# Designed miniproteins, single chains, part 108

Each design is a single chain, and the fold is of that chain. pLDDT is the mean over its residues in the fold that is shown.

## One batch from the design tools (miniprotein)

Design m3750
Fold by ESMFold2-Fast:
Structure m3750 (fold): chain A 85 residues (1-85)
Amino acid sequence: EKVTVTGRVRHPLPDGTAVTVELRHGDPSVKSTVRRYGPLRRGEELTVTLVIDDKSLLEKYGVSLTVRYENGLVVEQADSVEIEV
């Protein structure tokens, strides 16, 4: 059974910051989704989606969302993940 996992960054992002968003499954056989955004407007909200072919793998391993800013700061936001079937 396939599931769609949606990750969102809920925190405001500063103007002029490039950011990389990675939504990653704990099983390395599942490809992570990595998106890079150019300079952002303050308060912009980002969404990234990952499709998992086997729901049992999601139940076993889980997923994580990481946000990396252009200046080298990293924020990990697991609670920003929504799971859609």
Scores: mean pLDDT 64

Design m3751
Fold by ESMFold2-Fast:
Structure m3751 (fold): chain A 67 residues (1-67)
Amino acid sequence: AIVNLRYVPDSEIRSGGDAGLRSQLLNEIKQLKKQGVKEAVIDSSGSQEEIDNIKKLLEDAGIKVVG
C-alpha cells in the first residue's frame, strides 16, 4: 500500500514547539509500521535534507520510500 506523509517546513518549527511536530511524525511512522505498511510516499515542500531525514526514519522502521 502507498501512504502519503506530510510535514511542515523546518523554518516553521525552529522556534518553540518543534517537539510536538516531530512527535506527530514519529507517531505516524509508528502507526504505519503497526499496520504493516511496507511502502510510503513523502508529500513534502521541505528541503532535500528534511526529505532525506524523513526517508531515513521510514527506512529505519522497515518502510520503503517510493516516488
Scores: mean pLDDT 65

Design m3752
Fold by ESMFold2-Fast:
Structure m3752 (fold): chain A 58 residues (1-58)
Amino acid sequence: SLNELIAEANKVVEKAPEAGEAAQKKGAEEMKEHPDDPAYAIEKAAKAAIEKGKELGL
């Protein structure tokens, strides 16, 4: 679920600020592309944090 994805992303961000930066960048990009769909932007931001965490070995 979206809530589970957000919880996972938050755990990664707590360990690596770079994951938080990736989430903010992706969220801002998706908000510009899909301004009427904030849930989509949140989902993409959370996934960006998780992917950055994987790159960092988290």
Scores: mean pLDDT 84

Design m3753
Fold by ESMFold2-Fast:
Structure m3753 (fold): chain A 62 residues (1-62)
Amino acid sequence: SPVEIAGEAILRAQELLGPDAPLPTPNPEDPKATVRAIIEQARAAGLTDEQIAPLEELYEKA
């Protein structure tokens, strides 16, 4: 489910950045855009390509 994938991406990002990370609000009408915004936020926070790879996989599945 695209909505479930967006939620999983948020949980993954919080695991990497911490629970108080300033992540985008999920958009149920556009889960792919939500996942992409999370990837951009994680990259801006200094995460490596290895740490972002699971999020990129979720983007492809969304």
Scores: mean pLDDT 75

Design m3754
Fold by ESMFold2-Fast:
Structure m3754 (fold): chain A 72 residues (1-72)
Amino acid sequence: SMEVERLRKELEEKKRELQRKVQEYSRARQRGEDTSELEKEILELAREIERLEKKLREKGETAPTVVFELES
């Protein structure tokens, strides 16, 4: 359905944004810069992704998964 297609597209876009933010976080951490704002943005994106995945599961669609770690 169009709704499922829309949710899947939104999920993919959010996952790409999350990957960009995680890369920015890694670089900032290597430079010893303040990462607090990036951490907040990453957490927000992760929550949005979880919500979209839940909506897709409710509609019987297999949601793609994303895994990331914010470690030293």
Scores: mean pLDDT 76

Design m3755
Fold by ESMFold2-Fast:
Structure m3755 (fold): chain A 68 residues (1-68)
Amino acid sequence: SNSDKMSELIKQIMELLDRQHALEAELDRELASPSPDPARVAALQSQINSVNSQINSLTSQLDSLAAS
């Protein structure tokens, strides 16, 4: 059912949001360092962008199911 598919998408989105928050916390910690590592900052920003892209994709799928 659409409800079951929505529940699965919500679970995946929630897991990605937890990952996003963890990566943002790591980035904030790195940027607050007296000597931030530019390579680590770039890697964390790349990972955050990837997770955001996945969240946007799943949210779009959820919206489509909610509209049907």
Scores: mean pLDDT 90

Design m3756
Fold by ESMFold2-Fast:
Structure m3756 (fold): chain A 91 residues (1-91)
Amino acid sequence: DAALEKRLQEAHELAGQIQQQLQQLYEMEKNNASPEDLLKQTEEIIAQLEELIALLSSFPLPSHLEQVLQDAQTLLKEYKERAKELKEKIA
């Protein structure tokens, strides 16, 4: 199914982008980036995680991708809390 293969490719590309964004966030933290810059990067990661979760939830998943969905959901909760902490530092 070409449509399913395209959706799986979109999920793979999005997961790769999220991994790069996470690495960038870690480097920003090490370099003492401002809370405002950290918040912006964190909110972009949250948006991409929500997109990945929505995409993976749009069709029946093979069992090996169910773990990817669970990991993405866990990571989303963690980064939402991180964004809340950063907003409190800015306020």
Scores: mean pLDDT 84

Design m3757
Fold by ESMFold2-Fast:
Structure m3757 (fold): chain A 107 residues (1-107)
Amino acid sequence: SVLEETKKEIKSIFDDFIKKIEDNPNMSDEELLALANETLDRVRKVLLERVASLTEEQVQELLEFINKEALKVAKVLESKGHIRVAMSFLMQMIAVQGEVWVRHRQL
């Protein structure tokens, strides 16, 4: 299904970001913010492309899944002392979710 394919793709994007954080312990907050922005741009593109193919219930389920995955990323960043990056990532994730709902309601 589009829902399950989208969940899998988004999980892969977040897992890739976590791997980059774990594999590169010397990255600055500025470098991590750049990677976070790139990661969120990838997530945003996937969501906006597929939102037209989803019911309201499926959008809700997808965003609940994404929130759980995003919190895992934030916890990894916080555990390594990158609290500013974690907060920026979560705030941008809230903005992306708002854009997804606005676009879905316009369909």
Scores: mean pLDDT 88

Design m3758
Fold by ESMFold2-Fast:
Structure m3758 (fold): chain A 87 residues (1-87)
Amino acid sequence: DKAIQELKKKSQADIEQAVEAYKEARKTGTQEAIDKTEKKREQTVESYKQLSLTYYDEGNYSEEGIALMFGEITEKVFTEEIEKIKE
């Protein structure tokens, strides 16, 4: 429980940092910088999804725990922030 909560906090912080980097690239960066930042954002999200599946498969977390890591709120907030940037 504590480990999954810490991992969720870390994933949210990493996602927030990636979103901020994307915002900066959009304002002052070249198209290459924007594309690179977008790919890093997608890779970060995918990495945490895969890590969540690994924890579940190893029997380290309950189904409720894995749902928290894939949490609709975390992904929804991240998606909403990206959509605001893209417009």
Scores: mean pLDDT 63

Design m3759
Fold by ESMFold2-Fast:
Structure m3759 (fold): chain A 89 residues (1-89)
Amino acid sequence: SKKKEEELKKVEEEAKKEEEELKPLFDLAHEKGLTLTPEQQEEAQKIAKELEPLRKKASETKDPELIKEVFEKEKEALKELFEKALEEA
């Protein structure tokens, strides 16, 4: 239905806004020449693997709530990882 398409569009706009919040941290890490250590890379891969089933389900169902949950969890996990890397640099 059109109503579900409108809800998906709103979730996509929220997700884009959340990506914009993470971009300054990614840019700062890149500018400081911070490369993820092998341990941090393994943690990032673990996060991606743990979110894979939820990401797949969100993609298959196109459920706005599941899509939002995936983006929120990914954002939080990556933000914590990069903030820790920046503090340890």
Scores: mean pLDDT 70

Design m3760
Fold by ESMFold2-Fast:
Structure m3760 (fold): chain A 79 residues (1-79)
Amino acid sequence: SMAASIAAMAARAEREVAEVVEEAVKQGLISREQGDELIARARAAFRAAADAATSVDEMARRLQEVTREILAEIERAAA
């Protein structure tokens, strides 16, 4: 079903963002506290995207936006 596909996309994106954030913490680019906050915000944003998305295509666009925002925050925090 579309709902199952969207839910699977959200779960995968959550895991991928957690891996990127954990690597940034390991490299000393951000603190553990900052990393935990980013993971929690990404998780909430992906769940909100899954609830709002009416298609797999829309979900993919929303996931790309959230991922870009998280990467930008890591870059800003590392500066």
Scores: mean pLDDT 84

Design m3761
Fold by ESMFold2-Fast:
Structure m3761 (fold): chain A 117 residues (1-117)
Amino acid sequence: MVTLTESGGGTVAEGGSVTLTQQITGPVAPVVVGWERQRPGEPREHVASIDTFTGDTSYAPEYAGRATISYDKEKRTLTLNLSNLKKEDTATYYAVAVTLDPTGTVTYGPGVQLTVV
């Protein structure tokens, strides 16, 4: 079990950029970390993820080329940089951590609101 503390978000101009960060704490190291979004009236959708052992990344197609995810294993800090923001990027963004205690437990952060104007 882990706890996620987040920062970033707020109101940003279309075409701008934003950095979202998460600090991950707890006795268990995550095996996958990432970000999901939830737009009003829509289900949660994948944005980006990283395998903490290999460093392999996965991006949703709509974010490919304008999102960068990174994870510092020593500091347990997850960072997501979003550039060339669109109004459709307006959503609540949730950090996600997967741990293997006991069988693939998924933990979400409290959510960061991003509004693109």
Scores: mean pLDDT 78

Design m3762
Fold by ESMFold2-Fast:
Structure m3762 (fold): chain A 82 residues (1-82)
Amino acid sequence: SKLDELIEKIKKGIEEIYKKNPNMTIDQFIDEVIKLIKEIAPEEYKELRDFIIDGLNQVKKRKDLTKEEIYEAIIKLLELYK
């Protein structure tokens, strides 16, 4: 489905961001993920897009999570939509 293709694109983009810059701060990582989602998610998936972006902005306010935990949580969340 188009949703499965979108989720796969988002997942691959997030994996690339995470792997290419291991020294990226949590805030930088979240900002790059939000940017990616805004670039590739079309208006027809606005509700899903906005939900994920809001969740990421809430996580950005927390200081008790590691970048790895955030990355793993995002990937697992995206896999639930497949």
Scores: mean pLDDT 80

Design m3763
Fold by ESMFold2-Fast:
Structure m3763 (fold): chain A 100 residues (1-100)
Amino acid sequence: MSPLEREALLLEAEASMYVIAGAVHRLIAERALKRGDREAAARHYEEAIRYLERAVELAERAVELARRAGNKELVRQAESLLEGARRALREAREELRRVR
């Protein structure tokens, strides 16, 4: 495994952790909203957005490094993660707009 492939994999792992953190905060926000706690829901959607913005940034870097490494499988994995993170970010922003 090349140094570029290792760095891309580490960025993918870090991005995945931020996607999970964002998903957890979205779940907490949804549960707060079901209880009528709009203030708690808004705070947790804002947290989710911060984590997901970081996930997108890291996933974009992972895609770039995977492409430079010439590893097609790693590129596919990183692009899938990036698309997932971007979708989650769009959804979290929409949910925050509905709560505000």
Scores: mean pLDDT 91

Design m3764
Fold by ESMFold2-Fast:
Structure m3764 (fold): chain A 101 residues (1-101)
Amino acid sequence: MEFKLSEEQLKKLVEALNELTKLIMEGISRLPKEEAEKFRKEVIDSLRKLAQAIAEGNLEEAKKHVEELVKITEKYLSPEDAQKVREKAEEFLKLAEEILK
């Protein structure tokens, strides 16, 4: 069976993912050039895997990739910026859990 999200549910997930991405990109803008380049590559890979898990309706894989994304953020960003990303990631996971149930 094809997993079908409503257009409304998909929009909510995309908007939440865009908010998370914006916050991460803002953090990247405050890093030295070499650190920013490394962080950007790792973040893009994790976001790609997260988008694939969502498209497949795989909540467990989505949770795993959000946790990986938060860990990458904690590695590169200040504790305050990392905490903001963690809070936004937690909001995203709650939304994904409600939609993908």
Scores: mean pLDDT 79

Design m3765
Fold by ESMFold2-Fast:
Structure m3765 (fold): chain A 99 residues (1-99)
Amino acid sequence: SKEELIKIYDNLLDYYNEVLVDGLESGNLVLIDHALDGIEFVVEQFENLDVKLPNPTIEKLQETIKNLELVLEKVENEALKSKAQVLIEKLKSLLEKNA
């Protein structure tokens, strides 16, 4: 069901947010890149489902934006910053569709 898929992607987003935070804390660019790819995948899945997302998932998307903004602030790598900026804009668009 779409509800089960939302729960799967919600849990997957938790995992990639944890990987991103770990990468940011350790300065591990490989972990950061892996997390950004994973977040992009989850965002694309939510866009493809094209359904109203539950409030806990919306709050998690907002937290994901905050973590991505830390990439822009703390990471000295232009490709990763560019990837994070694109994901922030995609997430903002997804949140607007759910307002």
Scores: mean pLDDT 90

Design m3766
Fold by ESMFold2-Fast:
Structure m3766 (fold): chain A 72 residues (1-72)
Amino acid sequence: SGDPDGDGVVSREEALALAREFLDATGKLTHLSEAEREAVIEALFDAADTDGDGVLDAAEWARFEALLRGVP
């Protein structure tokens, strides 16, 4: 809880942290090294960040979530 004034975006750092938690919780990419998993997470973020501003709006976050769920 808090006032959501301007809270319509997810930062790169927040998105990468959430992706790491998701992969750990789901056991995805266990066949990759930590460095390779980080490279995948960063590539997925860059693919979702369509305007390159370093944050994800609601539509870009939905894209990131879909890409992340598609990871084996």
Scores: mean pLDDT 75

Design m3767
Fold by ESMFold2-Fast:
Structure m3767 (fold): chain A 83 residues (1-83)
Amino acid sequence: SPKERQITIIQFRLIAISSEVYLIKTNKTISNDEKLKRLNELLKELEELKEEAVKLNAPQSLLNKIEELIKEVEELKSKLEKE
């Protein structure tokens, strides 16, 4: 169904964002300012994905994964802002 395709797209984008967060976390060459800028962009995208997932009545497991990644990004931002 069109709804299932949209949910699948959200899932693939979530995997891509998770991978990018991991790269930001482990990269020693990128400045903290560059990392913070990118994390803010990813956080905005995650909030948009959450709104779309809610609209689509996506499974609670997907909503939980989005919320977990939002928290991970916010924690990483807080850590970088204190360094």
Scores: mean pLDDT 89

Design m3768
Fold by ESMFold2-Fast:
Structure m3768 (fold): chain A 83 residues (1-83)
Amino acid sequence: EREKRLAELRKKLDEVISQIENAETVDELNKLVKEANKIGEEMEKLGAPREEIIRDTNRVVAASLIAIGKLLEKELEERRKKE
């Protein structure tokens, strides 16, 4: 049931991407990105198209940039409040 496993991995990847966008620390962000990459590798092994893998990689990068922006904003706000 390759199709069923691919569907499960696609759902898990979507969940991890959502978690990446809401990462509260750099360590959490790094852990989630590594998890997303492992899911992508499993999908590729199961025959997911190269174009899908590239799109998913771009989605992970975009989500990571959103998370970095939020983390930087939080750091700047905390610095402003404590000084």
Scores: mean pLDDT 84

Design m3769
Fold by ESMFold2-Fast:
Order: structure tokens, then C-alpha cells, then sequence
Structure m3769 (fold): chain A 65 residues (1-65)
């Protein structure tokens, strides 16, 4: 859907800006976000940003490493 495409685009932009590697996949009613970064503080900040974006887009986010 357009919401899913917009969400993925925003996550990809944020990841590129912060230098984080991210993968986004949609699994039924959920979006699965895989975040890989050696800096735990940066990773935690990014996860919180993605959670906020998911909530704004009405998506249920699940995080993997």
C-alpha cells in the first residue's frame, strides 16, 4: 500500500542519514525491521524513531537484529 511504501521510504532515508543498515519487510499486519549497527546508543535511538514512525503510519513494528 502507499502507507507501507511511504513508511519504508522514511525509514530508508533515516537509516542512510545516520549510516545504519536497515531491512524492512511486511509480514501480514506487521512490519519487521532489522537494524544492524555497532553503536548501541545510535541503534536504540533509531529503533525509537522507527517505532514513532510505525505508530504514525498505523503499523505494528517488530524489531530484529
Amino acid sequence: SSKEEAFKREVDKAAKTLGIEVKVRFEGPRVVVTVDDENSALREAFVQLVKSLAKAYGLEAVFEE
Scores: mean pLDDT 81

Design m3770
Fold by ESMFold2-Fast:
Structure m3770 (fold): chain A 68 residues (1-68)
Amino acid sequence: AGNAGADAATQAENLAREEFKDLPPEIVEASARAASRAAMRKYHAGATPDEAVQAGLEEARRVAEELA
């Protein structure tokens, strides 16, 4: 695998889309994007892939709560 950060971002995005699939599409998309960005940011800051995915999911939940 040539990009562990991108893999973590994709995993966080997919988890966010699954968790918030019953919300309006615009909130799902915003939450998924937030998850991807937070995971990538965390990974580049030195976090492990698992830590990056978890941070992404936590940010996605925050964004979903703020928009709902």
Scores: mean pLDDT 83

Design m3771
Fold by ESMFold2-Fast:
Structure m3771 (fold): chain A 79 residues (1-79)
Amino acid sequence: EDEEVKKLVIDLANAIRNKDYETAIKYVDKLIEYAKKRGLPESIIKNLEKVKEAIKNQEDSPLLQAILDTAEKIKEYEK
């Protein structure tokens, strides 16, 4: 169900904003696991792996910004 994924995206965005990279990595790993279990396209899984690498290396990434933007959209829509 999408509720758990929405919460994971919000929690991931908050960890990134707080520079809590260890916690952010845990949330990305949970999202990757969910994507694999749900049989999402390999392109989505690869993009999540790129997000994880950006967090590990503290690199500027459009994919990282997309996660932050998506979390804001979810918060505005759901709350």
Scores: mean pLDDT 75

Design m3772
Fold by ESMFold2-Fast:
Structure m3772 (fold): chain A 76 residues (1-76)
Amino acid sequence: SMEELFELSEEDRKLIEEARKYLKKGVDYYNQGKFDEAKKYFEKAIDLVNAVKRPDSIEAAVTLIAAAVGLVSVKN
């Protein structure tokens, strides 16, 4: 089924969940004006999503886009 095509492994799901936690911390630092810290957390989120074995998943794509937008918003 189409659901099986987009099914995440437990390991991929854990990587995406960890990436989302780093993304949230990056946003929190950005809102505090701590742009260097925010950048590091966004970069870690991107690294975690790049470790996903099924990067074609919607969840991975959304997390990657959000982290990349955060990084671009932190000018440098």
Scores: mean pLDDT 73

Design m3773
Fold by ESMFold2-Fast:
Structure m3773 (fold): chain A 81 residues (1-81)
Amino acid sequence: SMENQKALERQIARLEAEKAELVAQHPELASAIDVLAAWAKKELEELSKTKSPEEVEKAGENLLQMLRDLVATSAALRAAR
């Protein structure tokens, strides 16, 4: 639907913006961040085919938080060495 397309585009834009910020903050993790962001984008695209716009928005929020948490954890583990 048009609403699903708009929800998807909004969540992808948020993911790309967060990816850019995380890469700037953690350039040593740039490759891993790129792979995770690409996976999250593909997951959102697949979900948009079968889920409501509200579910796509929620999935985007969850994937964005997961990306942040994984990067923060990885950076903390590296700093502990």
Scores: mean pLDDT 85

Design m3774
Fold by ESMFold2-Fast:
Structure m3774 (fold): chain A 94 residues (1-94)
Amino acid sequence: SPYEKLLEAVKSGDEEAIDKAVDEYMKLLKIDPNDKEQLIRDLEVLIKMAETAGNEEIVKEARKMLEDLKAGKIDPEEAYRRLVRMEAKIRLGL
């Protein structure tokens, strides 16, 4: 499963492996990084998940990304890659 490969890559801490796994996972989901409204909704869900998990670091990072996206300060594709990585960390309890 591409999702299992993503979790293994994030757990390894290997940045090259993480980047490749994120790209493969995004391609599988047919994610449109230009759908800014969907990305905003996905970030709001991620923030709620991180708050429920007690992961204060991810809450802060995701909130900053949400603000930067609304202000046009971050590339949507890069923001989506970071979102995927943060979701995997929450699922792993990291």
Scores: mean pLDDT 82

Design m3775
Fold by ESMFold2-Fast:
Structure m3775 (fold): chain A 87 residues (1-87)
Amino acid sequence: KTPFERLEDAILGLISILLSRNLLDAAQQVVEEAKRIAANRDDIEAVREALERIRETVESVRSQLSPEEQARADALLARAEAAVDEL
């Protein structure tokens, strides 16, 4: 997989966790940032800023996630960061 494909997979995983918890506003924010990433694929700083906003959104609802979901979200965020570092 390309770095962008790994980034997209990680973001889709985060959206899946948020939707499974019926955290619709948080899921919507992550979708909006994913659209910004897709629109700005040639602007690595814009991609990094969008990922930081995704991280902040996940952090804001962290207390509503189970320990297993928190661990999975942390792993997905780490994979997203690693993918952006390869861009």
Scores: mean pLDDT 88

Design m3776
Fold by ESMFold2-Fast:
Structure m3776 (fold): chain A 85 residues (1-85)
Amino acid sequence: SELEEAIRKVRELLREAKTASPEEQVELGKEALKIALEAFKKYAPKSIVPKAIGLILRAIGYLLDGDGVGAIEAALELLELLEKS
């Protein structure tokens, strides 16, 4: 499914980020959030929207702090929430 592919891609970005520079980690975090937001737009039921918004804001907060890895982990948590719903 497209959602399983999105999860696979974000897990791949997380692996890349562990050996990347801090600046590269932030760029990978932006990519991960973009993937998660596209999945959210297509697959989010109304019941999970408040929790999903919390995860999106958390990912944005990590990016503002320069924490790309944190942003990728929050994006992955959002995708896993979508898969369980």
Scores: mean pLDDT 88

Design m3777
Fold by ESMFold2-Fast:
Structure m3777 (fold): chain A 95 residues (1-95)
Amino acid sequence: DAAARARRDQELADGARESARRAEEQGDRLVARAPDLSVQELEDQARLAEGMAEQGDDAANRSSPVTAEELRRLAEVYRRLAAALREEARRKRAA
């Protein structure tokens, strides 16, 4: 029924929000370590983050509006992480 669907949507949204928090924490730790990582490691991690962002956007397009909002936030966290890692790799190649 509508109440059961709303509850499932809220549980999925809560899960996506928690995933975004953990992704942000893991990303912050990875960015802090970025100066110590090789160009290859940075590019590999950036590709993984880009893939996670695409997966999040795809899931958001197939989700309820409440869940979609949180999944898009998760995708944005991964896009920012990928961009930061790509930037560090670029600086290392230029040095």
Scores: mean pLDDT 88

Design m3778
Fold by ESMFold2-Fast:
Structure m3778 (fold): chain A 85 residues (1-85)
Amino acid sequence: MEKEELLKKAEEEMEKAIAKIREQAPTEEEAEEMIAVQSRVRRASLALQGLTELPKEELEELLKLMKEDGAPEEYLKRVEEELKK
């Protein structure tokens, strides 16, 4: 399947996640914060899947931002594994 099809599916999944966050979040401010975290996680996930090309330097910076945002340790560990390659 084309990279373009996989990227489109990833975008659709992200849009559904964003809609769900906005619907479930108690405040708009919390929704925007959660959306920002999800956007960073999505960018890392796409790179880990090989759908986008990010230099290791950008992945390291993204990892630092995700740590500051309190992203789940499982996601942080996966990005660290990719950097170790």
Scores: mean pLDDT 69

Design m3779
Fold by ESMFold2-Fast:
Structure m3779 (fold): chain A 68 residues (1-68)
Amino acid sequence: DLKELEELLETAAKYALTNPEVRKLLLKALEYIAEAARLYEAGAPQELVDEKLAKAKEYVRKAAELAK
């Protein structure tokens, strides 16, 4: 559900302003998104792009869990 994902990201982002640990996890997720984008732009196999996006999702989940 996209709405649920948006709510989790919004909560984590708000908490990141005051919690350095949540911020670190979100920054790590952004790094993996940037890597996925770079690989996609370079024409890398979709499998490698998907691996980076999966890592980004893991860090978003960790940030949201810590934000509770």
Scores: mean pLDDT 78

Design m3780
Fold by ESMFold2-Fast:
Structure m3780 (fold): chain A 78 residues (1-78)
Amino acid sequence: HMLLSPEAVEALREALKVLEDAKAGKITPEQAVQRLREIAERVPELRDFLELVADYVKAGDIDLAISAVRTVLRAAES
């Protein structure tokens, strides 16, 4: 499976927390998209993936966004 840098794995954990906070109503979807883009700028390895995740959030598909991040994180930690 895909091997990610330790920095990318930590960034995915941060992204998952952002998405879970958005689902819980602790932050807005707009704030979640902003935070995901900030992470993508810091970790170019994840840029295209986190932009896809941000697109799911913008579409209102927060559960799909969470599922995508969990799937990649699980594969990276295997």
Scores: mean pLDDT 84

Design m3781
Fold by ESMFold2-Fast:
Structure m3781 (fold): chain A 111 residues (1-111)
Amino acid sequence: GERKEELIRLIEELLSLSLEAGKLVLRLTEKNYLRAIALILRAIGLEFDLELLKKRGASLEELRALARDALALARDVLRLLDQDAADDPAARALRARLEALIRELEAFLAE
C-alpha cells in the first residue's frame, strides 16, 4: 500500500530531477553534450519502465530494483553536474536537491 506509493513517488521525483539536470547541462555547455544526452535518454527509459510497472501492479521488490537503477543514474548525473556545471547557481541547487533525494531513497531502501 503506502510503502509502494512512497517508493514510486521517490523514484518519480529522482528521475524528474535527473532529467532536469541533464537538460540544464545541455543548455550551459557543449563540453560533454553526448554524455548529457545519454543520461537524459536513460532517465526517459526508466520513467517508461516505472509507468509499465505501475500499470501491471508491480511488487515492492521490482520497484526496489528500479529504485537502484534510478540511484545509479542520479549518481552519474551528480558527476556530470560537478564536471560541467559546478559554478552555475541553478546546477548547484539541483545538485543539492538530488543529493537530498538520493539520501532519502537510500534510507528507504535500507529499511
Scores: mean pLDDT 88

Design m3782
Fold by ESMFold2-Fast:
Structure m3782 (fold): chain A 78 residues (1-78)
Amino acid sequence: MEEKIERAKYFEETAKELEKEGDLLGAAQAYLAAGQYYEEAGPEYREKAIEMYKKAAELGVGNLKKLAENNIKKLEAS
C-alpha cells in the first residue's frame, strides 16, 4: 500500500512539472500512472485516482485519453 502511494505521489509531482514545462503528453502519461497507483492503493484514494485520470484525459490524445476516460467511468460507476 505505502509503496503504491509513494509511486502515485512521484508520478503526480512529475506530471505537474511536465505540465508547467509545456510537455502536455508527458504530463498526461504521468497523470495516468499516478491515477493507476492511487486506484491500486485502495478505496480511500479513489477520489485522487479520478482526479489524476481527469487530468490525463484533458491533456492526452488517442488511446491514452480513451483509457483515462474509461477508468473515470469505471470508478464513478462503482
Scores: mean pLDDT 85

Design m3783
Fold by ESMFold2-Fast:
Structure m3783 (fold): chain A 79 residues (1-79)
Amino acid sequence: GMEKIDKMFENMEKLIEKYRPLILELARSRFDDEEEAEQLATFVAWLVAVQFMDKEEVSPEEILAAAEEILDRFLELQK
């Protein structure tokens, strides 16, 4: 029902709030432009939150590994 969807959205918000600052540091290590790093960190945080929104237990290592893979893909697309 709607209650299950609401729980998934709450989990997404928690994942974004917790991991966006860490993903931003990962983006800054890969991209020289601060505006680009901030934009990518926000977008990647949302993508990662969608990937893990239905999981009750998520390790920080799994979240950050997924974020790094997405950031590295964007870096390759710029070449």
Scores: mean pLDDT 82

